# Designed miniproteins, single chains: the designs that were tried, part 77

Each design is a single chain, and the fold is of that chain. pLDDT is the mean over its residues in the fold that is shown.

## One batch from the design tools (miniprotein)

Design m2835
Fold by ESMFold2-Fast:
Structure m2835 (fold): chain A 66 residues (1-66)
Amino acid sequence: GVEEALNLARKYLEEGDYELAASLARMIVKAHPDNAEAWRILAEAYEKLGKTDEAQHYRKKAEELA
């Protein structure tokens, strides 16, 4: 389910697997675009990958949903 996917994406972030975290978070936001936590994970992963403009956009999405 979505909670298991979110937990796995958070684990990838903690382990430094930012591309895997971003990929999984992208799948979650595509299926559940109203899930603020998924947008937040996506933003954090993109920030760690140096994609600051995309990270800011995704963080704004998370804030709009909170």
Scores: mean pLDDT 87

Design m2836
Fold by ESMFold2-Fast:
Structure m2836 (fold): chain A 115 residues (1-115)
Amino acid sequence: MEKKKEMLEFVEKNKGKLLRAIYRDEKGRIVLEFTVTSEAAKKLIEAGAVDEVKEPRKGRGTLARHDVITREVQELVRRLVEAIGEPAENVLIDLPMDSAEEAIRVLREVLEKLE
């Protein structure tokens, strides 16, 4: 229980920089939302580098999913979910392309605090 609380506190402190939200979708999957600018999203679509893009929401910017970088983030989130006691099968990730390195760094820091 204590490790889960520390993780949530770390996520909340970094939420305004990169990680926007953690929530469960309509199917009960855990979603991590990261933000990207509309300009970055357009470049990713034009390059064919993303497999999914979500429209910007008020204050959130545009969310983008990239297959290669999303796989690394999915692996880190799977480890994070296992550390907090939630099934990895319920994990879904939306990852910004222009901040993918920062997303990976933040997730690694969170995971290290749980280990």
Scores: mean pLDDT 48

Design m2837
Fold by ESMFold2-Fast:
Structure m2837 (fold): chain A 82 residues (1-82)
Amino acid sequence: SNERRSASLYTAAAIIYTGALIDLDRLPDLDAAQQAAALAAVRQDVEALREIAEELRKLGDEELAEEVRRRAEELAARVAAA
């Protein structure tokens, strides 16, 4: 079922996005090596979200795909600003 698959992908995206926000929120409390590791983890999260957005688009869930892609771009911008 495409609906079940879309729901699973969206749930995965929500978990990844929330984890990335926690990593970014921690940056001021981390040393330089820990900050570099956290930023690297968020960059991987951005790529994972982009992949999920593309899969949602292929399933025809363009609204969910756009939401997930927008969240990926939000995280990418925050990493670039850090």
Scores: mean pLDDT 90

Design m2838
Fold by ESMFold2-Fast:
Structure m2838 (fold): chain A 64 residues (1-64)
Amino acid sequence: TVELTPREAEVLAELARGKTNKEIGDELGISESTVKSHVSAIFRKLDASSRAEALAKARRARVV
């Protein structure tokens, strides 16, 4: 089990919906670079090297 910040959880939920970093930024009202920083933090917390791996691990950890 991994704990995400509320913002990281929002970003991960949008990733699970197939959104790009730009689309997530537009939807959440933050810059694409800020989204990229959150994605990097999510990958570190999930020990993932790709979006597909991060989503698979998040599903297993029940955070999506």
Scores: mean pLDDT 80

Design m2839
Fold by ESMFold2-Fast:
Structure m2839 (fold): chain A 68 residues (1-68)
Amino acid sequence: SELLEQAIAAYKAGDYEKAVEYAEKVLKESTDPAELQAAAALLGLAYKKLGEEEKAKEYFAKATALTP
């Protein structure tokens, strides 16, 4: 999805706050299991970069639960 692409692009640019914003929107709006898993994993990575270790752990756990 375009939102997921924007989230990934923001993360690569070092804009972790925007990466979180776009990835959270993917989790809210997407029904595709692969997109939901990718968004949850990206949220984990972005929160880790922001120093929010507990949020990072929560989203990595969510991504794992969404993995086939």
Scores: mean pLDDT 84

Design m2840
Fold by ESMFold2-Fast:
Structure m2840 (fold): chain A 83 residues (1-83)
Amino acid sequence: SLEALRQAKSAAVRAAMAPAQEEAERNQLPEEEQYRRFRELIRFHLQQQIEVAEAALKDPSLSEEEKEKLKKRIEELKRELEE
């Protein structure tokens, strides 16, 4: 939907969507299926980044600064996922 495209404004999300959009267009997928796939990709991408960051936080070798940076990133990603 148009709303899902409005939410996909970050460079990382746009980069992740670009190959899928090109593939969908090459395979002549209907517009509604393309929007559905983009929505799924946005959600999947955000959830994967959260999982990776949370796993990284379990590393006892991380500095205080690295842990703080990861926590802030997780909070930002969770905010994007909820909107």
Scores: mean pLDDT 69

Design m2841
Fold by ESMFold2-Fast:
Structure m2841 (fold): chain A 62 residues (1-62)
Amino acid sequence: SAEEHFEKGLELLAQKRYEEAAEEFEKAIELDPNFVAAYWFLGEAYKKLGRYEEAEEYFKKA
């Protein structure tokens, strides 16, 4: 489910596995495009990866 992918993303983010966290948040959004929290945390993951332009786009969608 979207929620299960979101929870996996949070765990990966806590482990500083930012690329894998981003993949899980993207899967959550694919299953639920209105999952506002997933957009925000995807932005955080991209920010940690130094992908600032992508991070800004996802923060604006949150």
Scores: mean pLDDT 87

Design m2842
Fold by ESMFold2-Fast:
Structure m2842 (fold): chain A 67 residues (1-67)
Amino acid sequence: MEEARENARRLVDSVIEEARKYIEQGDKEKALKLLDLGIEAVRRMDVDPETREELISRLEKLKKEIL
């Protein structure tokens, strides 16, 4: 269980890092697409509801900052 949460958090951290690089390059469309894919991936993960909600909120927050 702890390993599954760790893997999910690492995935989201990686997605956010890559999305921020696209934003810095001016590629807002690629950043938004990557964040949407990350949200869908997290929704399919077998993690507790609290962790899932936390991770989706982090991705949605970055999307809101770009929009």
Scores: mean pLDDT 82

Design m2843
Fold by ESMFold2-Fast:
Structure m2843 (fold): chain A 95 residues (1-95)
Amino acid sequence: DDVKAALKQQADRLPKVAANLKRLVESGDPFDIEVAVSLLRMASQSYLLDKRDPETGERVAKLYEEAARHVEEGDAEGVERKLEEIGKVLREASE
């Protein structure tokens, strides 16, 4: 199933994405914070996942928006937890 394979690949990439986002948030640089927020909001608005699996896409989109709020609050640990939750949702949907 191509959809399940894509979801698994996305989940497998999330730990590296989370580490990079945590670094940006911990920098305290307004530019790095803006980059992190933009990346998370672009991920949330991704329609590729939604088009093939709307329920999973809606759940993941919401979690990315929640992660963006944690970035705006300077909560690097909150961002990491939300990315871990996204990974679990994607892995579960890939099974």
Scores: mean pLDDT 80

Design m2844
Fold by ESMFold2-Fast:
Structure m2844 (fold): chain A 66 residues (1-66)
Amino acid sequence: RDEALTKIVQYTNKAIEYARKGDLEGAKKAVEEAQKVAEETLGKEVAEGVRKAIETIVKMEYEKSK
């Protein structure tokens, strides 16, 4: 579980960095990777929550990068 959480955090940070650089496509791929890890280890409900949380952060960072 802790290893999976570490990977989710790493992909989340990667998605945020891509969003800050205006690379929405890179951010989207990082979100998909984080969701995949969450679904495989924590289940669909948690994975959906993780996806929504990261997408919200990505959207906010992307809007600030405009």
Scores: mean pLDDT 79

Design m2845
Fold by ESMFold2-Fast:
Structure m2845 (fold): chain A 90 residues (1-90)
Amino acid sequence: VSEKELEEGVAAIVRAVANLLIKKGYSEEAAELLEKAIERFPEELRAELLAALGKAYKALGDKEKAKEAVKKALELDPNNEEAKKLLEEL
C-alpha cells in the first residue's frame, strides 16, 4: 500500500464517518472532524472533504459557511457530484 493509497483510504473513511454523523444529527461533530481532517490531506483529496463539510454546515443551518465550503470544493474539483448537488440546494 502506497502513501497515496493510504491517504485516499483514510479520506474515504473520514467522509463516510462524517456523513454518518450528519445523518444521525451530529452535524457539529461532523464539521469539527472535517475541519481538522482537511488540513492533514493533500489538495487533490480536499475537494471531497470540503463537500462533506458543506453538507455538515447546511445541516447546522449555516448557509454562508456551507456555500463557502462548496465553492472551495468545486474550485478544486469542478466535477464533484456532492458539491454540485449541495450548490443547487443552497
Scores: mean pLDDT 83

Design m2846
Fold by ESMFold2-Fast:
Structure m2846 (fold): chain A 97 residues (1-97)
Amino acid sequence: SQLEAELQLSVEAIEALLRELVALAPPELRAELAAAGEELIAAMRAAPPEAAPTAAAAVVYLSVSLVLLRKAAPEERPELVRATIAGLRAMTAKIRE
C-alpha cells in the first residue's frame, strides 16, 4: 500500500538522520541518543501502515534537530541533544499507542 511505502521511506530517512545526529553529538550522549533512535526505528518497523503520518513528522523533527545542532556552538549541543532524545522517546510512545 501507499502508506506501507511511505512508512518504509521514513524509516530509511530516520536511520540516515540519526547517524548524522550521533556523529555531531557530544561523546557522553552518543550512546543514549543512538539507543533512543533505535527504539523509534524498532517501533516504526512494528507499526501498522496508519503510523506513516507520525513517522513522516518524526523525519521533519529530526531534520530540524540536525540543522539546529549543525548551527549550534559546542556548549549548546548537550542541551539540544537531550531535547532530541526526549523528542525521540515521545515519538516512540506515540507510535506504540
Scores: mean pLDDT 88

Design m2847
Fold by ESMFold2-Fast:
Structure m2847 (fold): chain A 59 residues (1-59)
Amino acid sequence: GPIAEVLVPLPRTSPEELEAREGDLVEILEEVDEEWVLARNLATGEEGLVPKSVLRIVE
């Protein structure tokens, strides 16, 4: 899927959410709804839910 940059730290407050640092690159795997995507963190290989509002598409 498209590559996006994470704009804020994501601390993973629930098991389904992605943990990421500001500036991490993620691959968007699936759009879950209007507000959330399933993404993979390219640095860690972890997958989880990310708010679309904290992502900037770069590729």
Scores: mean pLDDT 84

Design m2848
Fold by ESMFold2-Fast:
Structure m2848 (fold): chain A 62 residues (1-62)
Amino acid sequence: MKKLAVALVDVPKSGPEDVALRKGDRVLILEEVDEEHVRVRNLATGEEGIVPKSALEVLEEL
């Protein structure tokens, strides 16, 4: 099930599979990658990639 979340902090793009986020960006959580990481789509930029779960607050389960 997809979730809507917000970035709590700025997240730099650290690797080729990562996506950069800015604090306050709305994202769709597409998939859980592991215990600490999720694949998201940044709704502000349209970019997809991996971010730490700790950088996100879930707003709504879709």
Scores: mean pLDDT 82

Design m2849
Fold by ESMFold2-Fast:
Structure m2849 (fold): chain A 58 residues (1-58)
Amino acid sequence: ITKGDIDNLKELAKKYNASEEVLELIDQARKALDAGDVEKANEYGRKAGELLVKEFGT
């Protein structure tokens, strides 16, 4: 996952009025990536995407 991927996910979350849980997972992914923890960034990004899909179907 890249910073651009996280930014795109954040814009989608805003567009669809995603829950605070989705926004928190996106923020955690960004913090992990900034810390150099790519594995944790991918984990949080995946969880955010999965939750976004569950809330809105796509």
Scores: mean pLDDT 77

Design m2850
Fold by ESMFold2-Fast:
Structure m2850 (fold): chain A 64 residues (1-64)
Amino acid sequence: MAQLERVEEAFRRQLETLEEQIALLEKHYEETGDPRDKEMIERLRRTKEELERAMEEKLEELRR
């Protein structure tokens, strides 16, 4: 669907979900010291950065 508000809302919800997942993993990592949690945190942070970039590009396209 090509509505700007709908697309922006969908991206924001995905970003919020990623931030919540990162926060939970950071808490678990502080409690356990599991290096797998650290790898997952780094991967999720990278995914968040990619998603923010994709959001900006998509919103720019939809403004045309």
Scores: mean pLDDT 79

Design m2851
Fold by ESMFold2-Fast:
Structure m2851 (fold): chain A 84 residues (1-84)
Amino acid sequence: EEELQEEVDRAIAIIGLVLLSKYSPSKEAREEFDKAAEAVSNGDYETALEEAQKALEILKKDPNMSELDIKLAERVVEILKRLI
């Protein structure tokens, strides 16, 4: 079931990145999450991880970010690390 787990992880990562790209209050973070989602769709998990980590750092510096948004971004980064 390792192939199924990879497909599930990829789907969760894409969904999380799309939600973060649409609903994050930081425009800069949304743009980086958009790039990460595109990279995941292309199978480029290294680029996806880099862009998602950049977005997470932007979120952590934004005083308007909720704990839920940060935790979602952290989970997406964790999933992307498993896909590399």
Scores: mean pLDDT 80

Design m2852
Fold by ESMFold2-Fast:
Order: structure tokens, then sequence, then C-alpha cells
Structure m2852 (fold): chain A 83 residues (1-83)
């Protein structure tokens, strides 16, 4: 688990999501962690990118535009750490 993925998880806890959105976010976190443990960087990057999009949408829907931009930046950093 990289520092930026952990930050994304923490930010996700600040966003009000439906049960379906929470299940999707948890699934993407588990997919990213599993891919990292397997050394599959491409799969991890894909899961992190999808998680970032979900969190940005949730933050924007909640009117938390500053949080949405923070998620975007943290997502980019999480992906760069895996390159």
Amino acid sequence: VNEYLLKMIQIGGQIEMSPEEVARAVGLVLRAIGALLDGNKEEAIEAIRELGELLVEGARAAGKLDLAEEVRKVTEKAIEELK
C-alpha cells in the first residue's frame, strides 16, 4: 500500500456515498491492494484510476469541490508512485 492510496481511502471516508457506491469503492480498494501484492502494476493503476473517478464524482455531488480537486491530485500521485 503506497502513501497516496492510503490518503485516497481516508478521503473516501469524508464523502457521503450510497451503499452501492461504498461497495464499489471497497471493491476497487481491494482490487488495487490485491494487484499490488501480485506485482501487477497495470491492474493496480487501473483500479486506482477508477477509485479516483468515483471519489471525485462523490465529492462533487456533495458540493465539496476542494476535496474533489484534492482527490484528483492524490490519485495522480498514487499512479506515479507505481510507474
Scores: mean pLDDT 82

Design m2853
Fold by ESMFold2-Fast:
Structure m2853 (fold): chain A 55 residues (1-55)
Amino acid sequence: MVGEFINAVELGDVEKAKALLREMTPAQRDELKRLGSLMNQEHRDLIMELIEEVE
């Protein structure tokens, strides 16, 4: 699931990324925030924005 989310973000598939986020637990979303710190600024900002929108 986390890997599928990262792939969707990299492809710009926002609809798929949001759907995957809604299926994730809070712990999985926290792990995504941590992994986002290893990505470029554009992808990091998108990940944080999508998580905040779903929460």
Scores: mean pLDDT 76

Design m2854
Fold by ESMFold2-Fast:
Structure m2854 (fold): chain A 73 residues (1-73)
Amino acid sequence: MSDEEKGKKYVELGKKYLEQGDVEKAVEYAEKAAKLGLRKEAAQVLARAGALAHKQGDDKLADEMFARAEQLA
């Protein structure tokens, strides 16, 4: 499996965890995707994770995720 294929699978897993409300797992898989070079796609997942964290009342985690998404973009 290529790094791009593996990274896309991690992006998909991150999105699935966002659908389940699991911010921590979504961030974990987004960071794995970023490490494989899918920085733009990882940034999108991290931005969504930040929005979800904010909705769950975790403003500190939301701010950290938005900052990380900007660093990857």
Scores: mean pLDDT 86

Design m2855
Fold by ESMFold2-Fast:
Structure m2855 (fold): chain A 100 residues (1-100)
Amino acid sequence: AEEYRRKGNYYLNQGKYDEAIKWYEKALEITNGKDPLALLNLGKAYLQKGEFEKAVEYYRKAIELDPKLAEAYRNLGIAYRKMGKVDEAEKWEKKAKELE
């Protein structure tokens, strides 16, 4: 899983979001969906593509596996703000601060 996440991170940092998604999906295949960092970074890739509903879906899955993953809560807030859902954004931003 770690090697596939690193490849995903490499492509994410290059702005190659579709390639990043492929490598994070491979990490999830071998972990049977149980890789909160792959889910978090898959959400980031979708966020950068402007696919905010998909980003929210993956951040929620990351939180289900790791409820203390503050970055997933922060990124949920960012996604909801970009969707114009300010009240939801503030809720998730507050949860992120409570974990710090």
Scores: mean pLDDT 86

Design m2856
Fold by ESMFold2-Fast:
Structure m2856 (fold): chain A 103 residues (1-103)
Amino acid sequence: VTITMPSSVEVKEGETATLTGTASEPVDNKVAWYKQKEGELPELLGENLQQASGPSRFSVSGSGTTFTLTIKNVKKEDEATYYVAVQVEGGWVWSSGTKLTVK
């Protein structure tokens, strides 16, 4: 399985950001979203697409091959690299990540 994401997304403060990961084949198991600030370890935002552990402005959704993280009312503190990981037979497959830039 390969997970494709845009390398970067730019949004203005106060806009809605949509980050999408696309799997090369359907995923019927756990999907997790991570936020990584420069110099920090990845932080888990949500698992199994059922909830995000971040601010209420964050939501996760997805089905089969498409997984989406939506950030409403984007703030400068949301600037980070975001990853999606999908559970496959015997492990996790990680996306290359999308760098979110807030202007």
Scores: mean pLDDT 76

Design m2857
Fold by ESMFold2-Fast:
Order: structure tokens, then sequence, then C-alpha cells
Structure m2857 (fold): chain A 74 residues (1-74)
């Protein structure tokens, strides 16, 4: 699970950066970071072969952020 753990860590870092960009009004940049976080989380789930409630929470939060950022950037 080394690769999956690394992807989750990278996704968490991207999510934090996206949230910071949202607070700064940098919506297009935030959307790009949320999208990348979603991609990494989905890859981590595939590598783990399991989908936990914690995985669901992370992915849901990233999708909510992405949708909000896209809406404000449009």
Amino acid sequence: MEEAEKLIKEADELFDKASELMRQGKYQEAADYYRKAIELLEEAVKLKGEFTSEDARRIAAAYIGYAGAEYLAS
C-alpha cells in the first residue's frame, strides 16, 4: 500500500492548496487542484482494492470543492 498511501498524501496536499486558493478568489487554479486531488484519490482506491468511509469523505469533499470552484470560475 506504499503507492496508495503516497497518492492519498499528495491528494490531501492538493486539496489544502485548492482550499487556500478558494479563499483567495483564485477559482480556476483551485478547480485545477481539486481535479488533480480527485484523480489521485480515485487512483489510490483502485490500488488499495477497497473503498472506506474515509475514502468516500475525501472524494466527496474534493468533488464539492471542484464543483464550487468551477461554478465561480465560469
Scores: mean pLDDT 86

Design m2858
Fold by ESMFold2-Fast:
Structure m2858 (fold): chain A 71 residues (1-71)
Amino acid sequence: SLKDELLALIGRVLAIIGEILDLERELERLEKEGGDKKKIEEIREKIKELEKEREELLKKIKELSKELEEL
């Protein structure tokens, strides 16, 4: 159902937010400790990918929410 799909998308957004927060904490620790620049860059790119996925999922949530209101 549209409601089940909406709930699944919301769950994915929450999981992505958690992953971003974990990666941001790791990034902060590595930067403070003078960690591997390649690892820092890999984490930054992963955060960017997750932020893009979050934006795409939020757009889908808005579209499905509108469809549910129009039913």
Scores: mean pLDDT 85

Design m2859
Fold by ESMFold2-Fast:
Structure m2859 (fold): chain A 63 residues (1-63)
Amino acid sequence: SAADREKAREHYEKGLEYYEQGKYREAEEHFTKALELAPPEERKEILEKQIEASVKYLSSILS
């Protein structure tokens, strides 16, 4: 729905903001929420960002 698309966009934008701040766990959580609500054509981009955030988060806790 249009409402789900708007919420997906809001979560995606928050995810990007957290990622830019180095808050990778918070970024991953928001990208996950965006992915749940996003239409199929937008899922690849969001999934790629979720993976990037997850990798950055794991790197931060394993170092």
Scores: mean pLDDT 85

Design m2860
Fold by ESMFold2-Fast:
Structure m2860 (fold): chain A 57 residues (1-57)
Amino acid sequence: MADQLVQKTIEYLNKAKEYKDKGDEKKAQEYIEKAKEYTRKLSEVLGQPVELDTSGI
């Protein structure tokens, strides 16, 4: 289960970067929020904090 959350987080981060590169800041932000949501779920499943680094987006 946790591996699926990790995969979704990576997928959304890649989409966020793609939209950021295209200049679509609104869509990039939406995908960043999705990635954060899945990171939160992953932290809950693992019982420990998971840090999401979005500084490169």
Scores: mean pLDDT 75

Design m2861
Fold by ESMFold2-Fast:
Structure m2861 (fold): chain A 58 residues (1-58)
Amino acid sequence: SAKEMVLKAGGSEEIAERVEEAAKAGDKDGVQRALTEAVARGELSSEQAEAIAKELVG
């Protein structure tokens, strides 16, 4: 699941839930915003966020 991918990469439960909600809704912009915030918080690297985004919405 989208949530599991984010958690495995080191993202918080909050970010993981937001990414999963956006992915379920087909909201590509929402997925990207949540992942960008995770990078800004230092939870994910830019490379990890890009890989997850590609998997979920690419």
Scores: mean pLDDT 84

Design m2864
Fold by ESMFold2-Fast:
Structure m2864 (fold): chain A 58 residues (1-58)
Amino acid sequence: ENESIRLRAVEILAKLQNVEALSRFLKDESESVRNYARIALKEIGGEEAEEALKKSKP
């Protein structure tokens, strides 16, 4: 899968504040995608985003 497309998806999901979809990118194969998703979730904040960040460890 194209990493650039996934980075753009994270950007769009961040604008939509879709925490559930963003949390899936925390386990992406690309470190850049994972880091971008983490930053987006931290910026959104709130209980759901905090829980997603805690669950980023399998």
Scores: mean pLDDT 77

Design m2865
Fold by ESMFold2-Fast:
Structure m2865 (fold): chain A 118 residues (1-118)
Amino acid sequence: MVKLTESGGGTFAAGSSVRLSAKVSGVDFSSYTKEWWRRAEGEPEEHVASISADGKVTGYAPRVAGRFTISQDLSKQTLYLDMRDLRVEDTAVYYARLINNETGEEYWGEGTRVTVVA
């Protein structure tokens, strides 16, 4: 059974920093591109960050570029999102996504809520 479990959410002050984690089990972690997506209340899901299967290529949405960093730990099978200089507009549920670009298989986590207050 494939499982993605996000953690690290909560309520944070504007300007603070937080790390989100997504623990992955039930798949070959090294075979997947990993992404963070978010959804604010009443809004569609938007892409936040991506990391290639080998960890060598990263991509970021313009709204978070320079503030957020995506990384992975292969030994722990864990995906991370380091969020710096948090803004009220970063308030959303954050979801880990795994995708195999060759097979098209994808898996989504349950999400972790981040609330940013002024």
Scores: mean pLDDT 88

Design m2866
Fold by ESMFold2-Fast:
Structure m2866 (fold): chain A 61 residues (1-61)
Amino acid sequence: MGLSPQEFGGLVARAIEAKGLTVRELAERAGVSPQTVLDVIAGKIRPSEETRRRILEALGL
């Protein structure tokens, strides 16, 4: 609700750094491919609501 792909990507990148996670670990926890996480961080894709929810849950948000 209201985050652009770039804003969401920035949030995910900061949360990964803050929690000491790798892109691969986040991808495993969220049940998505590492490429999907990289594309989200780069702001290249608008993830589905389900993918966004899984990523936020994997980050503990």
Scores: mean pLDDT 81

Design m2867
Fold by ESMFold2-Fast:
Structure m2867 (fold): chain A 88 residues (1-88)
Amino acid sequence: SSAEKERQQKIQEEIDEAMITMIRWELLRLIDKVIEKGEVTKEEEEDFRSLLEQLKKIDPRITEEDVEELFELFLEDPEKAKEKIEEL
């Protein structure tokens, strides 16, 4: 029974790592799109915030301050937002 629980926990950890990787890739794709266009739409702003909130929920290394900083950088300096997300 404890071995089954440990296996389920390892599976959940692998799922969480895959989800974190996917969210990071989607954040980077959105940043690249914004850099190419030279503008941020309200929809892209909402999508970026949603992805950051999802990342914070799964990755305990990400704080509320990180979410706010990354969101502000996405709007003001998307190149810097990209650097910070690549360092995660």
Scores: mean pLDDT 85

Design m2868
Fold by ESMFold2-Fast:
Structure m2868 (fold): chain A 56 residues (1-56)
Amino acid sequence: MKRDLAAAASAAVTRGDYERAIELLKKAGIPEEKARELVEKRDSGETYREALKLLE
């Protein structure tokens, strides 16, 4: 479940849907402040890798 949300957030970043990506990362359990930091980089691969590290 958490990995699926991280993948969906990465896909949202690829589409330029940054608000959706933040919502998906928050739903996965990542704090909003950290989710915003990850998405602000606008790198879908980095967003996915860092989200997985935070979710362990």
Scores: mean pLDDT 79

Design m2869
Fold by ESMFold2-Fast:
Structure m2869 (fold): chain A 51 residues (1-51)
Amino acid sequence: MTEEEKERLRKQLRDAFYNGKEFELDGKKVKVDTSKESPFDRRLRLREALA
């Protein structure tokens, strides 16, 4: 995934993560545990999805 696309997707995923959603990027699954998960941990999930 290109850096430009990654930036745009990151913004979208970030907003979705705050809502507690699950996304799939280029065969990679992104999951957010809204159940007592710290925002620090959520950021890790987002980074993994975009990596």
Scores: mean pLDDT 60

Design m2870
Fold by ESMFold2-Fast:
Structure m2870 (fold): chain A 72 residues (1-72)
Amino acid sequence: SSSLRKRLLKLIGEILRLIGEKLDLERELERLKKEGGDEEKIKELEEKIKKIEEEIEKLKKEIDEIDEQIKK
């Protein structure tokens, strides 16, 4: 039980870190779009954001699996 809670907290911490990174990239993307910036850099930022979203989804699934184990 204690081990499962520690794993859960670690995964939550990773998700929060990734959400922070995503928000920073989204702010940069919005800035570049408003400034009429480099389309190449805009695409790179969009790809990085998508990759972070995919990692967050993966970690959320791992949290759901641990939550089910804790409920047993």
Scores: mean pLDDT 84

Design m2871
Fold by ESMFold2-Fast:
Structure m2871 (fold): chain A 61 residues (1-61)
Amino acid sequence: PSWEEIDAETRLALSIIQAVIAEKAGDKENARKFYEEAARIAESLGDTELAEVYRKKAEEL
């Protein structure tokens, strides 16, 4: 894998962590933004199924 792919995977993990922290804090607005970012990064990595999971999570907030 390229450095770009490793960097994207790291950003995906961080976005998920930030989304979960915001959600647990009751910050639905920021949680939604981070889940949407996670979905976008997952899609860029070719993981359409994972992207759909996070888009759905953002919509449910």
Scores: mean pLDDT 84

